# Ledger of designs, part 66: designed miniproteins, single chains, continued (2)

Each design is a single chain, and the fold is of that chain. pLDDT is the mean over its residues in the fold that is shown.

## One batch from the design tools (miniprotein)

Design m6278
Fold by ESMFold2-Fast:
Structure m6278 (fold): chain A 60 residues (1-60)
Amino acid sequence: SMMGEKLAEIVREARERLDTGTFLRLMVKLQEVREQHINDPELAVERMEEIFRETLRESE
């Protein structure tokens, strides 16, 4: 699905751009977002993108 492809791209970019510790913490946060928005996967992916962008900003 398009959402699955988008999530895969976020994970790939996070793995490339973040240190291992930050990457693992991000993965936990993304899992929590998925669980919070189980009935709205589109909103879950949008929130995951926001968290990823925020994590990148904090790591700069």
Scores: mean pLDDT 82

Design m6279
Fold by ESMFold2-Fast:
Structure m6279 (fold): chain A 70 residues (1-70)
Amino acid sequence: MSVPLVSKLVNSVDELEEYLNTVKDIPEEVRKQMVEQAKNIDAKTVGVGLTIDSSTKKVLGFAVTGVPEP
């Protein structure tokens, strides 16, 4: 069984919210936590990772990190 890994690079919190709204089966609480973490990072570019179990559609974990500018 394959575990889908979703990863996205966004340039704003608004882009993150739009992306999360397009991904089906993300619990609202998880979405709110990811957005809050992105706001607390206060970075221009944010890397987002989300791992979902394909069988149960349960979120196994997520990460939100600021990406340093070159």
Scores: mean pLDDT 67

Design m6280
Fold by ESMFold2-Fast:
Structure m6280 (fold): chain A 95 residues (1-95)
Amino acid sequence: APATLAERREKLRREEEEFRARESSLSPLEKELARLRLEYERLRLELAPDLDDPEVAARVARADELARKGQEYAARGDLEKAIEEYRKAVELLRE
């Protein structure tokens, strides 16, 4: 089900708080992945009002696919590949 903008904003806020609380216990790769995930979600929220633009919608859809791959790699413990996919997602959203 699609999350509302308010739900995504609350989720981002909670994930930022969790990251800060756990930062000292995270490995360097876990920290990098967490930072990239938070940046991706922030950029995704910033672009949400412009999703009626087909070019923006297409970029966001591609970034969402890359983020999904990143989540799959992270779930398998492949943090380096997860970081690579999230970096690509963030780069697309910064365009």
Scores: mean pLDDT 83

Design m6281
Fold by ESMFold2-Fast:
Structure m6281 (fold): chain A 80 residues (1-80)
Amino acid sequence: LSPVEELDAVAALLYAMAGIAKSEGDKETAEIFDKGAREVDRLAEELRAGKISPDEALRRANEIVKRTFEEVKKIEEKKA
């Protein structure tokens, strides 16, 4: 995968996770995945526009993914 294709794939996966959470009635988790997906999607657009380097885009995408899963984990821990 090219960096742009990798970012598009990551965004698609996060959108899918948001959709699953919504179907299960978990609005809070859905909102977190949706937010992460939109941030990665925006990053892919910046990369296509030449506003950001591939290396920086992938680094920022990793930070977005890490933060997204950490936020979901905190919600799950509060429910336990």
Scores: mean pLDDT 84

Design m6282
Fold by ESMFold2-Fast:
Structure m6282 (fold): chain A 90 residues (1-90)
Amino acid sequence: SEEKLEQLRETVLGAIETLLELLEEKGKEESPIAKKARELKEQLLAGKISAEEAADRLIKILDEAAKEFPEYKEVFEYWKELIEKLKEEA
């Protein structure tokens, strides 16, 4: 449904913002992961990709982030699981 797609979109944007804030705290705002997350946000906000495609790309970014920043693994896994659930319900 459109309502569930909008919820997915907002959740993806929230997860990107959380990821970027955590990376900034580590002085990693110019890392490849941060650049991918910003590009994804820009594409989603510009309407160049669907919420579902953005969710798939973000799940991959969160997997990379969990490997590079294991101290935040639980936060990234939480967002990943939430996004996967919302995507299946969309």
Scores: mean pLDDT 86

Design m6283
Fold by ESMFold2-Fast:
Structure m6283 (fold): chain A 74 residues (1-74)
Amino acid sequence: SKDEVLAELEKRVEELVAELEAAGLTGLARFIRREFDILREDVLAGKLSVEEAKERVDNLEKMAREMLASHRAR
C-alpha cells in the first residue's frame, strides 16, 4: 500500500540521516530530511506518485552515500 511504501522510505531516510549525523555531516542530514518531508507531503497531497517518490529517495541516497564516502576518505 501507499502507507507501507512511505513507511519503508521513511525508515531508509532515517537510517541514512543517522549515519550522516554520526559522521558529522549534519547539514547534509538536515537537507536529506527536509527533501523527504517535502516528498512525503507531495505524495499525501496526490501531487507525486509513490514510484516517483522511490526514485527521488534512491537519488538522494546515492548522492549522500557518495558524499559520505568522499568525507570518510579524507
Scores: mean pLDDT 86

Design m6284
Fold by ESMFold2-Fast:
Structure m6284 (fold): chain A 73 residues (1-73)
Amino acid sequence: MSDIAEIASLLDSYKISYEDGFIEKLVNFCKEKKIPLTFLCLRITEKLGDIKKLGVLTDSNFDEFVDIIFTPN
């Protein structure tokens, strides 16, 4: 499965809505920052409540989503 398809499946399983291109941007961001996708998947699971408060994941809330994922617990 492609990296994009894996992240899409995870978000879909948690009923998180996203716009076209969001997951591609997120995967490219992780590649550029040398962030493992396994870490991203773990953080999505840990931060579900905060992520859901964003509503539909879009380019306009991408930076806020990144901050949620990388904020220490």
Scores: mean pLDDT 82

Design m6285
Fold by ESMFold2-Fast:
Structure m6285 (fold): chain A 69 residues (1-69)
Amino acid sequence: DNGQDSIDYIRNYSRTIGSNFVNVDDVVQGLEQRGNFQSADLVRQIGRDLGSNRVHVDFLIRRIQQRFS
């Protein structure tokens, strides 16, 4: 799993939808389609921990950076 590729994907997705808040299930699907299964599992876990299906993109990016640092 390439953490930088996951971060770039999430940033581009956020820009494409015009929102700093992204749907967890949509992001997970996109990461899985890219083969970024570790990042997808992390995003899914974040959604569960927050009890929300919408998460700020900067929060997701920070957590992925911490995983792959």
Scores: mean pLDDT 87

Design m6286
Fold by ESMFold2-Fast:
Structure m6286 (fold): chain A 73 residues (1-73)
Amino acid sequence: GAGILELTDDMAVIRVTNVSSEAYEKIKEIAKEYGGEVGLHWGGTLDIVLRNATREQAEEVARKMEEAVKKYG
């Protein structure tokens, strides 16, 4: 799954869980598209940081990442 873990005026953190190796590659591609920073991958969990993201952008990225986990995880 994927969801917004934290949202501030200048930053959003999206947590993604149940990330397979295939889903991880797709999540990295999505993060790169939005200028996101990919954190350490641990136990199938991954945090992505989006700087200067709006709520709408954070929700869009979370939805795309959840879709990737559903298709490839």
Scores: mean pLDDT 83

Design m6287
Fold by ESMFold2-Fast:
Structure m6287 (fold): chain A 75 residues (1-75)
Amino acid sequence: SREERRAEFRERVAAMTDEDLEKHKNVIVILPEDTDLEAALDRAIDMAVRAWEEGNEKAVEDYLAVAMQIRKRLA
């Protein structure tokens, strides 16, 4: 289901390793200093879920890479 996939993507991003971050090191995320990073992370996860529903596997990977970079900034 959509809810299960959203939960799976959130868990994958939360469990990210240094190796996962190195894999996505070329993903550049530019955000204003006052950006709500938690909201931006949730948005990236929701976009990944939508891409999955559309069968766009590349877009899923791209949005999860963005989510991982946002998560790194929160840590």
Scores: mean pLDDT 76

Design m6288
Fold by ESMFold2-Fast:
Structure m6288 (fold): chain A 72 residues (1-72)
Amino acid sequence: MSNEEIYKKAEELVEKHKEELREMLKEFLERIEKGEDGLKVLDEFLEKIMEKFKVSRETAAAIFMLLLESES
């Protein structure tokens, strides 16, 4: 899959599931604020997205980046 295809897939999923993905991001940020291991929390967040949407880790990472950009 090309980088362009990965980005388009991530964009489509963020647009379709924006509210649910924002809630997942909020849980991620709350765990970081509570002092949990950031790398572990990030890995678990990406794995949750991969499992839920049946996407690659690269697509999950693109979703994460798009969510951060939209948080203003």
Scores: mean pLDDT 80

Design m6289
Fold by ESMFold2-Fast:
Structure m6289 (fold): chain A 98 residues (1-98)
Amino acid sequence: RKEVIDALAKELYAEGITISREQLEGAMSTFLTAPESTIDAIVKGSGLSREDATAIVTRTLRAFGFPESMADIPATKTPLTVRDAIFETMKAIVKLEE
């Protein structure tokens, strides 16, 4: 988990998103325990459809090794990389705190 948090923090900082490791750990905890709330946040914050938001959350969960909670949900737009899915999810969560 620590290596994942460190990698995400570095990547978000490189993309111009200012987030502390503590904030990122909190965001990850919220995302992993309440993915439905994260989907709602993405829909509200980004204007994406619920289907697109669900695809982002699903790809992010798969990246963190949660295969049992996964359904294969096709992206309705451009196929998202795992990196893009994580990045958009973290942006939505950070925006909820501001």
Scores: mean pLDDT 53

Design m6290
Fold by ESMFold2-Fast:
Structure m6290 (fold): chain A 92 residues (1-92)
Amino acid sequence: MYPKAEAFLRRLLGPRYEEDMAALRKVLGDEKFEKVLKTLDENADKSFVERVRVLFETILKEMGIDPEPYKELIENAPPIELFVLLGRLLSL
């Protein structure tokens, strides 16, 4: 349904794609998970790094976490640091 989001996430997650997508769906539920995919697909014109930031911010919002305290981290952190933080959020 969201081929641009899927291509981005397969590139980002690599061999972890199936497990991490299942974990994200379980944490968010189907409706919020679909909204994350839609948001990524709509932002397919952005750079890979910007799409990592969109993913992180969208997940925080859908989890009911205010992204404002993390704005500087989201804008300035390397993608690997955002990925590590995302892994911690998904394991909670």
Scores: mean pLDDT 76

Design m6291
Fold by ESMFold2-Fast:
Structure m6291 (fold): chain A 67 residues (1-67)
Amino acid sequence: MEEGIRRAVEELNNGLSIKREGDTLVVRDFLGTGEVVLKIGKTPEENEIKYAYNASEEQIKAALEAA
């Protein structure tokens, strides 16, 4: 899971910050202008994006790969 995130960060020249807080995953760009918050469920099918604010497609992809 973390390998997918690491590759996404590399592809974006380290433009992403990814942090886990319990069952919540937060992905931000380094400027802080875009954010994705994903809730990690008990199964992959229960993983849900709680919100995405000004988020890029790559930020959403990184969040899903981290879950």
Scores: mean pLDDT 65

Design m6292
Fold by ESMFold2-Fast:
Structure m6292 (fold): chain A 86 residues (1-86)
Amino acid sequence: SLLEKLSDEEALRIAKALLDADTDGSGKVSIEKLKEVLKEYGVELSDEELKELDKDGDGYIDYKELLEEMYEVHGDERIKELLSLV
């Protein structure tokens, strides 16, 4: 999967970008907003990779489940700390 291809540092940057993009606390972020925030954190994902994160194809990412999956794959305690804020 995309998450398994990411380095631990890239996964952490994506996790931070997801929380930063969620301005309303809904647990969902738009692909467009996420793309802008990822660029600010120095992470560049292709449109195909961003669509892989959008499991429902609705243009939004449910990032709570995504953060849990990132923590399971990478085991980074910093991701676990970010997940506790969601």
Scores: mean pLDDT 74

Design m6293
Fold by ESMFold2-Fast:
Parts: sequence; C-alpha cells; structure tokens
Structure m6293 (fold): chain A 68 residues (1-68)
Amino acid sequence: SMEEEKKKALYNSLIGVAMETRKTKGEKAAIETVAKKLQEKMGLSPEEAEKKAKEIVDEAVALDKKNS
C-alpha cells in the first residue's frame, strides 16, 4: 500500500510537471519531459513511457479546464 501511495504521489507530481511544461513550452515538450521522467523514475520502456506521458498530459489539460 505504501508503494502504491508513492506511485500515486509520483503520478500527481508528473501531472504538475505536465501543466507547467505545457504552459511554458507546449504540449509536445510536456509529453517528452514527462516520458523522460517516467523512464528515469519508474523504469518504463520508451514506448510505455510515451503512452503514459500522453495520458498524464491529457489528464493535466482536463484538470486545468475543470479546476480553473
């Protein structure tokens, strides 16, 4: 459960990174930045990291839209 909580905390921090990077450098840069961090912190393959990064960026966009 603690490991699951740590993964959720990482995921939430990556959403924050996605929001800030998208705001300053755009969507493609946000996806690339999040994918790199997923590879480094979670050991995901490049393919899985890019897929997950896109999902995280999409979620960040949706949250920004609803929670502004």
Scores: mean pLDDT 81

Design m6294
Fold by ESMFold2-Fast:
Structure m6294 (fold): chain A 82 residues (1-82)
Amino acid sequence: APEYFRKGDFRSGATELTGRVIRLIGDALDAPPGSAEEKALLAEMYKLLRDSYKALAEASEGEEKKVYEEKAEKAEKRLKEL
């Protein structure tokens, strides 16, 4: 995740991250509801979101940093509830 947002690569990194999240959500929608497969895909998605928001927080300051830290915390809470 941090690698995607280096030196002017924000658009490229955001596209790659969005593509990965869309694929994980798509795969989860094809999995039986409440299955171990769905839970594994949701866990991977929440890990990706947590790590991405942590990276964005490290690259940010002030209020924007706080927003990204809060989003990372919410993703981690969702991961723990799986």
Scores: mean pLDDT 72

Design m6295
Fold by ESMFold2-Fast:
Structure m6295 (fold): chain A 65 residues (1-65)
Amino acid sequence: SVDEKIREMAEEFEANREEWNAKLAATTDGKEVVELGVEEGMLAIAAGVVRTIERNEERRREELE
């Protein structure tokens, strides 16, 4: 279902954030910091989209009650 896919995506993005934080903490190369920043930006945008979809689905369910 769509709801199950949204949940899986949210869990994946949360796990990816923890991984990127660990890499950032270990990095001493300026180029690597820039690359990690771009990846985090993309993950933040994707997480925002997922939250919006979840909010819309929750609102839809409330309206049908």
Scores: mean pLDDT 69

Design m6296
Fold by ESMFold2-Fast:
Structure m6296 (fold): chain A 78 residues (1-78)
Amino acid sequence: SKAEEVVKKLEEGLEGLKKYYEENKDDEEARKAVLEGVKRALELMPLVEEIAKDNPEVLKRIEELKKELEELKKELEK
């Protein structure tokens, strides 16, 4: 499924952003780059949800991704 492939790439991207943030917590420029990445991922979520609307398992994964992205965004905005 194209939706499943997109969600997998987004999950991998989120893990990469988390790792980069953890390794660069004291770098203001790195934190800004991670925040922009998170914002872009959140902007894509409605499109991914539309593609995945007939797949309940993928929709659950998207909901979890949205929660994790929102949590990371809140942490970065502090």
Scores: mean pLDDT 83

Design m6297
Fold by ESMFold2-Fast:
Structure m6297 (fold): chain A 94 residues (1-94)
Amino acid sequence: SKADEILEKIKNAKTKEEIIQAARDLVEYFATDPEAREQALKLIEEAEKETDPGKIANLVSKALLVAARSSPDPELQRKAFEAASIATIKLEKL
């Protein structure tokens, strides 16, 4: 599935830029609600401009959680939570 493809990109991402891009793709895929999508994308844009790893991790995690909560599909919500966890761990190691 498209969600699994993007999850694999996050799992294999080695740079801040790769992790943020994969997170953006997940937000665009999961966030079906326009308001939630706009809020999540603004958080991604803030993460792209941030240099502190902890702040980047927090912004990316918040964006993915906003996108996850907007999805009515429990399986997509679960995958979005998994992506947030993976992204946070990887960004904290930067």
Scores: mean pLDDT 80

Design m6298
Fold by ESMFold2-Fast:
Structure m6298 (fold): chain A 53 residues (1-53)
Amino acid sequence: MELPAVELTPEQRAAARALMAGRSFDEAVDAIAEHFGVSKEEARRILVAVLRD
């Protein structure tokens, strides 16, 4: 298994930020998981990466 770097395209980061807007952390994680078709663990990682950026 490769080490998945959370390397988001600018479009993916914009989508993630839009999904976070007006939502709680848990709601944003669920929205990101559904939008990207990833697990909740991966969605949480994406959310944290977007917040740190």
Scores: mean pLDDT 74

Design m6299
Fold by ESMFold2-Fast:
Structure m6299 (fold): chain A 61 residues (1-61)
Amino acid sequence: GDEAAAEEARRGGLRGGEQLVAAGDATPEQMRKGAEAGGRAGYRTGDAAFGAMAGVSVAAR
Protein backbone atom coordinates (compact mmCIF):
# COMPACT_ATOMS: atom_id res chain seq x y z
CA GLY A 1 0.00 0.00 0.00
CA ASP A 2 0.93 3.61 -0.65
CA GLU A 3 0.40 5.66 2.51
CA ALA A 4 1.29 8.98 0.82
CA ALA A 5 -1.23 8.34 -1.97
CA ALA A 6 -3.80 7.30 0.66
CA GLU A 7 -3.35 10.56 2.61
CA GLU A 8 -3.52 12.72 -0.55
CA ALA A 9 -6.60 10.82 -1.77
CA ARG A 10 -8.30 11.20 1.61
CA ARG A 11 -7.67 14.98 1.59
CA GLY A 12 -8.85 15.33 -2.02
CA GLY A 13 -11.98 13.30 -1.30
CA LEU A 14 -12.64 15.43 1.79
CA ARG A 15 -12.34 18.69 -0.21
CA GLY A 16 -14.72 17.38 -2.88
CA GLY A 17 -17.10 16.14 -0.19
CA GLU A 18 -17.03 19.59 1.45
CA GLN A 19 -18.22 21.11 -1.84
CA LEU A 20 -21.05 18.55 -2.03
CA VAL A 21 -22.10 19.38 1.56
CA ALA A 22 -22.05 23.12 0.76
CA ALA A 23 -24.28 22.43 -2.29
CA GLY A 24 -26.69 20.31 -0.21
CA ASP A 25 -25.80 17.13 -2.13
CA ALA A 26 -24.22 15.28 0.82
CA THR A 27 -24.23 15.22 4.62
CA PRO A 28 -21.09 15.70 6.75
CA GLU A 29 -21.29 11.97 7.58
CA GLN A 30 -21.34 11.03 3.87
CA MET A 31 -18.37 13.39 3.33
CA ARG A 32 -16.37 11.57 6.05
CA LYS A 33 -17.26 8.12 4.66
CA GLY A 34 -16.22 9.31 1.20
CA ALA A 35 -12.88 10.61 2.48
CA GLU A 36 -12.12 7.26 4.14
CA ALA A 37 -13.13 5.33 1.00
CA GLY A 38 -10.90 7.64 -1.08
CA GLY A 39 -7.97 7.00 1.25
CA ARG A 40 -8.40 3.23 0.95
CA ALA A 41 -8.59 3.46 -2.87
CA GLY A 42 -5.46 5.65 -2.96
CA TYR A 43 -3.64 3.16 -0.70
CA ARG A 44 -4.52 0.16 -2.92
CA THR A 45 -3.81 1.82 -6.28
CA GLY A 46 -1.05 4.31 -5.43
CA ASP A 47 -3.14 6.87 -7.38
CA ALA A 48 -4.17 9.81 -5.20
CA ALA A 49 -6.28 11.46 -7.92
CA PHE A 50 -8.20 8.22 -8.60
CA GLY A 51 -8.69 7.70 -4.85
CA ALA A 52 -9.98 11.25 -4.36
CA MET A 53 -12.47 10.84 -7.22
CA ALA A 54 -13.63 7.49 -5.81
CA GLY A 55 -14.11 9.11 -2.39
CA VAL A 56 -16.21 11.96 -3.81
CA SER A 57 -18.36 9.38 -5.65
CA VAL A 58 -19.00 7.54 -2.35
CA ALA A 59 -19.89 10.82 -0.59
CA ALA A 60 -22.42 11.65 -3.35
CA ARG A 61 -24.31 8.34 -2.86
Scores: mean pLDDT 82

Design m6300
Fold by ESMFold2-Fast:
Structure m6300 (fold): chain A 97 residues (1-97)
Amino acid sequence: MSERVIELVRRQAKLDIELYRKRLEAAGVPKEEIDAYVKRMEETVDKLLEESKGKTVEEAIEIAQKHLREALERGDLVDAEAYETILFTLKLINYKA
């Protein structure tokens, strides 16, 4: 993916993570746990975007889908939310291209 596409996905992911934070607050999750989940989601986004450097958007979608399946299989709903959020943005970019 181009640097511009990586930056766009990163910016969108930050907004989506902030919305997820508000949902966790509304659900009564403790602040310290929310802060840990947000940090983990941001790290997951950064790792996926780094892995996606030099790849096509279609290849990045396949990588994100694989990671999403693996996160769901292990019951990691925080990682799953991060991957699903990125995957949606990547699919939207691919559709509009």
Scores: mean pLDDT 85

Design m6301
Fold by ESMFold2-Fast:
Structure m6301 (fold): chain A 97 residues (1-97)
Amino acid sequence: SMELEELAEKVYEIFLKRYKGKKLSPEELAREIVRLIIVTAFREGIRLTEEQLLEIARIVREKVEKELGIEIPDEYIEKAIREEKEENPLLYEEVVK
């Protein structure tokens, strides 16, 4: 959807400003992508379904892969979502319903 793509673009722009030129592993990149989506959605008062979170994470992941010339496996995105739900449940539950 256009609204999810707009959020994904905003997150991608913030991600590049913060992480371009930093030496992060694909797993660390996946974790930071998911964290930044949740934090940005929280800051903007946006609520997401778990399916929408996964969709946005995949869009941002694809943009990051093209810009950096790296591969971030889908399994790392799925793992990052599970880890955020486990490690930051209060913030996760505020955004993801």
Scores: mean pLDDT 87

Design m6302
Fold by ESMFold2-Fast:
Parts: C-alpha cells; sequence; structure tokens
Structure m6302 (fold): chain A 56 residues (1-56)
C-alpha cells in the first residue's frame, strides 16, 4: 500500500498540477484525516484514479 506522499508523486508524474506536490500531499492527508507518510486510504487512491481517468 503506497503512502499518501507516494500516491501523490505517482499521480503528479502522470497528471500536471498547478499546486506543488508537497502542498497537494499536505491537503489530501488533511482531507482524509491521515499523516503525509501514512498508508494512503483506499478512498484517497480511488479519488486519484478517478481524477486521472477524467483527464484521460
Amino acid sequence: MPTVREAVAAYTARVPTDVPEDELVRRLAAAYGVGEDDPAPEELLRGLRTAERARS
């Protein structure tokens, strides 16, 4: 299971963002109630996959 930081890094490698990676990690960790280096919740991973799909 990837950490929040690892999941965000994988996402930003494929999808351009206007927010710095470290800020996105911080925001998502806070939104899902986990630490930045904690295992990424399934809901967070699903959200990132959905966002990636929406951008083709």
Scores: mean pLDDT 78

Design m6303
Fold by ESMFold2-Fast:
Structure m6303 (fold): chain A 74 residues (1-74)
Amino acid sequence: SKKEELARQLTVVLTNYKDGALSEEQAIKALAAVLQSYGVPAERAEELAREAVKKLKEGGDPKEVAEEIAEKAL
């Protein structure tokens, strides 16, 4: 499904951020770009991207956070 595919792509970005491969701002931009590619408007995509990074900083699992954000987006 589109939601499962979106969650998979968001998981990759969040995992790269958690592993230190991406800065916080790079992760937010990458997450927002992925969300926009699925038809999410730019402003909402940025809000969801920032929420995802915040949840991950609070100890969230990348896959679980990605699935929650995908559910809210689609």
Scores: mean pLDDT 90

Design m6304
Fold by ESMFold2-Fast:
Structure m6304 (fold): chain A 72 residues (1-72)
Amino acid sequence: SEVEQLIAEAEEYLRSGDYRGALELFEKAYELGADPARLIEPLRRLVEGAEAAGDHETAARARELLERLEAE
C-alpha cells in the first residue's frame, strides 16, 4: 500500500540522517490513515536523532506529532 511504502521510505531517510525528509513522509503516512501505533517508535527515534544532530526545529515538530498520536 502507499502507506507501507511511505513508512519504508521514511525509515530509509531516518537511517541516512535526513530527519526533515523522514518526518514529512511520516506525516503523509499519518494523513493517509497509518496506524498511530506504527509511527510512535520511529518518531521517538527521529526526535532523538534530530536533537543529537542539532535540528531542533524538526525535533519540535516531531514531538508535536507524537503528542497527537499518543492521545487516544
Scores: mean pLDDT 87

Design m6305
Fold by ESMFold2-Fast:
Structure m6305 (fold): chain A 69 residues (1-69)
Amino acid sequence: MIDKMIKIGQDDIDRFRKNPSKQNLMDADISIGITQLTGGIMRSNDDQRKRIDKLIDRFEEERKRYEEQ
């Protein structure tokens, strides 16, 4: 489950990066939020927590680039 959520988050970030738009930003933000919540509820292992943190960092970097335009 968590691995699938991480993949969805990754795909949504890739979509936002390829086609920056407010809608794609919101979709990525929602996916990352759900992945973070799911990871907490389902008690992610150390590897999964690191992967989720990396996704959050990547999304924050892409969001910052978009917002500075």
Scores: mean pLDDT 79

Design m6306
Fold by ESMFold2-Fast:
Structure m6306 (fold): chain A 89 residues (1-89)
Amino acid sequence: AKAKVSMEGDGLFEVLSVRTEGNVVRVDFFAGGNDLTITVETDRPAKSAQLLDASGRPVPGAKVTVEGNVVRVELPAFGGRATLVIELE
């Protein structure tokens, strides 16, 4: 599956990797700042998504929304590495 990744907000964002294995897309990134919104557009509709920190734990305060093939992650404040795990239909 092909994925497009973008970020808006007051901070730094770097995509480290985008991997697709079967119906799962993993986006590894580094981010730092405030009021960040990360958008991932997939080529198929998404069932679910979750944001995990470097330890594999859910990121506190992150709002993850799924609307068809668009996954949005809103981060009021963040610093470090995270992985967005998206399950496709």
Scores: mean pLDDT 84

Design m6307
Fold by ESMFold2-Fast:
Structure m6307 (fold): chain A 78 residues (1-78)
Amino acid sequence: SREKALELLKKGLEAARQGDAEKAIELFTEAGLLIPGMSEEMARRLAKVLTRQALDGVDLTPETALRAMESAGEVERR
């Protein structure tokens, strides 16, 4: 569900804030896999991008991260 994805994104952002890139990637990938139309490959790619942005000090919210994932999932749908 969207609510579960938001919780995973929140935890992923907290992991990234602590410098735990591996845990952040894991949590973001799990959140991405909850998005309709999202492939495992796309979820992992987005997880790496979002983790890098968070580590670089981009002010990401769980909501903006979720929108990015939903947009990618919509592009994969036909």
Scores: mean pLDDT 81

Design m6308
Fold by ESMFold2-Fast:
Structure m6308 (fold): chain A 70 residues (1-70)
Amino acid sequence: EDDLELMEQAAKKAAQDVAARYPDLAPQFAKKLQEVVDKFKQNLKDGFVGEDDVIQLHRETLAELEKLAA
């Protein structure tokens, strides 16, 4: 429960930092982040997730955001 809130906050902060570096891409990052956060929440809600899966999802999310910036 608290972990989910912390993970959501961390994901939003990471995207905010990326958006600050690439302000011209900020709208695209905001949309992509929202999709990822929603999917992450759904996966946690469905209970499939161990801690390793959470870390991997977060890592893949950051990689997708970086790919959009490239």
Scores: mean pLDDT 65

Design m6309
Fold by ESMFold2-Fast:
Structure m6309 (fold): chain A 76 residues (1-76)
Amino acid sequence: SESLRRRARELAEEALRIAQEAERLGMKGSFTAGVGALAAGVALTILKSGGDAESALRVAEEGLRRAEEGLRLARE
């Protein structure tokens, strides 16, 4: 589904932005944010390779969750 592919890309790119912000704020949470960025990269690779949109979405959702947790830790 094109809508699932677009959603996955949006979430993956958001995860990358959040992970970069967490990294900027310091070491606390940076590992968790880094895992989020890695997952986002995997989701984008699935989309670029014409892979399964549902799989890309699930990986992007996990990436966003981990990036957001990393940012939360960095802001404490």
Scores: mean pLDDT 86

Design m6310
Fold by ESMFold2-Fast:
Structure m6310 (fold): chain A 68 residues (1-68)
Amino acid sequence: SAADREAFGAELLAAARALRAAGHSREEITSTLSSLLGVPVERLEAELPGLLPADYAAAIRALLDSLP
């Protein structure tokens, strides 16, 4: 359902933020999200808009872009 997709997007964004706050690298965070979403790391950013609601996909991309 749409509500289930919203909840999933919120949980993934929260997990990504927690990993960043804990000092994990961009590579570690992308690897974790890749595993959770079932997509290869190199496809992650391209696939996000198809897997999550637009707001959460954009927030996760912005988070990853904020990392060195």
Scores: mean pLDDT 84

Design m6311
Fold by ESMFold2-Fast:
Structure m6311 (fold): chain A 79 residues (1-79)
Amino acid sequence: MEEKLREVERLLKEAEEAFAAGDVDKALELYKKAAEASRPVAVELLLQQGWSREEAERLAERMMKQNIEMAERKAEAAK
């Protein structure tokens, strides 16, 4: 868990740095990787909140997809 959380945080920082540098394509790829890496973390957190594994996995997948869509919209807005 801690290793996966640190990986997500690192990817998000790298994405922010790439975005600030004007490398929108690299930033988008890093945001997508962060969203994918966050999925198993979200599952564990949902399980701790009392969700079933099936529900937790479904919700985590939805959240991952939503985060990817947000990253894509941010990249489009940056042009």
Scores: mean pLDDT 81

Design m6312
Fold by ESMFold2-Fast:
Structure m6312 (fold): chain A 124 residues (1-124)
Amino acid sequence: KKILLITTPELRDKGEEIKEALEKAGYEVIVLEDPTVEEVLKLLEENPDIELILILELNPLRPSGLALELARRTDIPILVVSRDARVEDVVEAVERILAGEEVESAELDLPEEIRSRPHLYALV
């Protein structure tokens, strides 16, 4: 199963730790740094086997415009993760989401349109 990991230059080291842990757990990981919405959507079209989008952000409780727009444009589960999240917790959350199990998600400050979407999760 494939996971898309979106990082920024500031979170690159954390992204590498998460990538290594996910690959050790048996996932294939594609990494994009500072992508546009269009670049992500094209990648998803070319890789229909991507089952989860993981986004590293400074404030996962207030998702970025990228995270919110992706939540509008795709039904693929999106997990927003802070720098302070433990790598083991990220792997566990990914495994549970992909298994259709209940996941401990932080309460998100979301626009009304997005609040009804069951596909956006946060891990702090």
Scores: mean pLDDT 76

Design m6313
Fold by ESMFold2-Fast:
Structure m6313 (fold): chain A 74 residues (1-74)
Amino acid sequence: HMEEIKELIDKIAEKLGLSPEAVERMYRLAEEDEDFREKLEYAIKNSTGKESSYRSIVALFADKLGVSVEELLK
């Protein structure tokens, strides 16, 4: 469900200080790429809610967007 993914992105954004701009980019990527969405769902199921898990999820988005994790976490 995209709703669950959006909720997670919002929680990550709050915890790691992501901009609304970064959040929108992450939403669009998850909506447009079915294979990526599947990987994301798998990562969510194995997430412990810790910062390290959130950073790993952000790294998946960064890789797909062709940017560094640091660039997304500004």
Scores: mean pLDDT 77

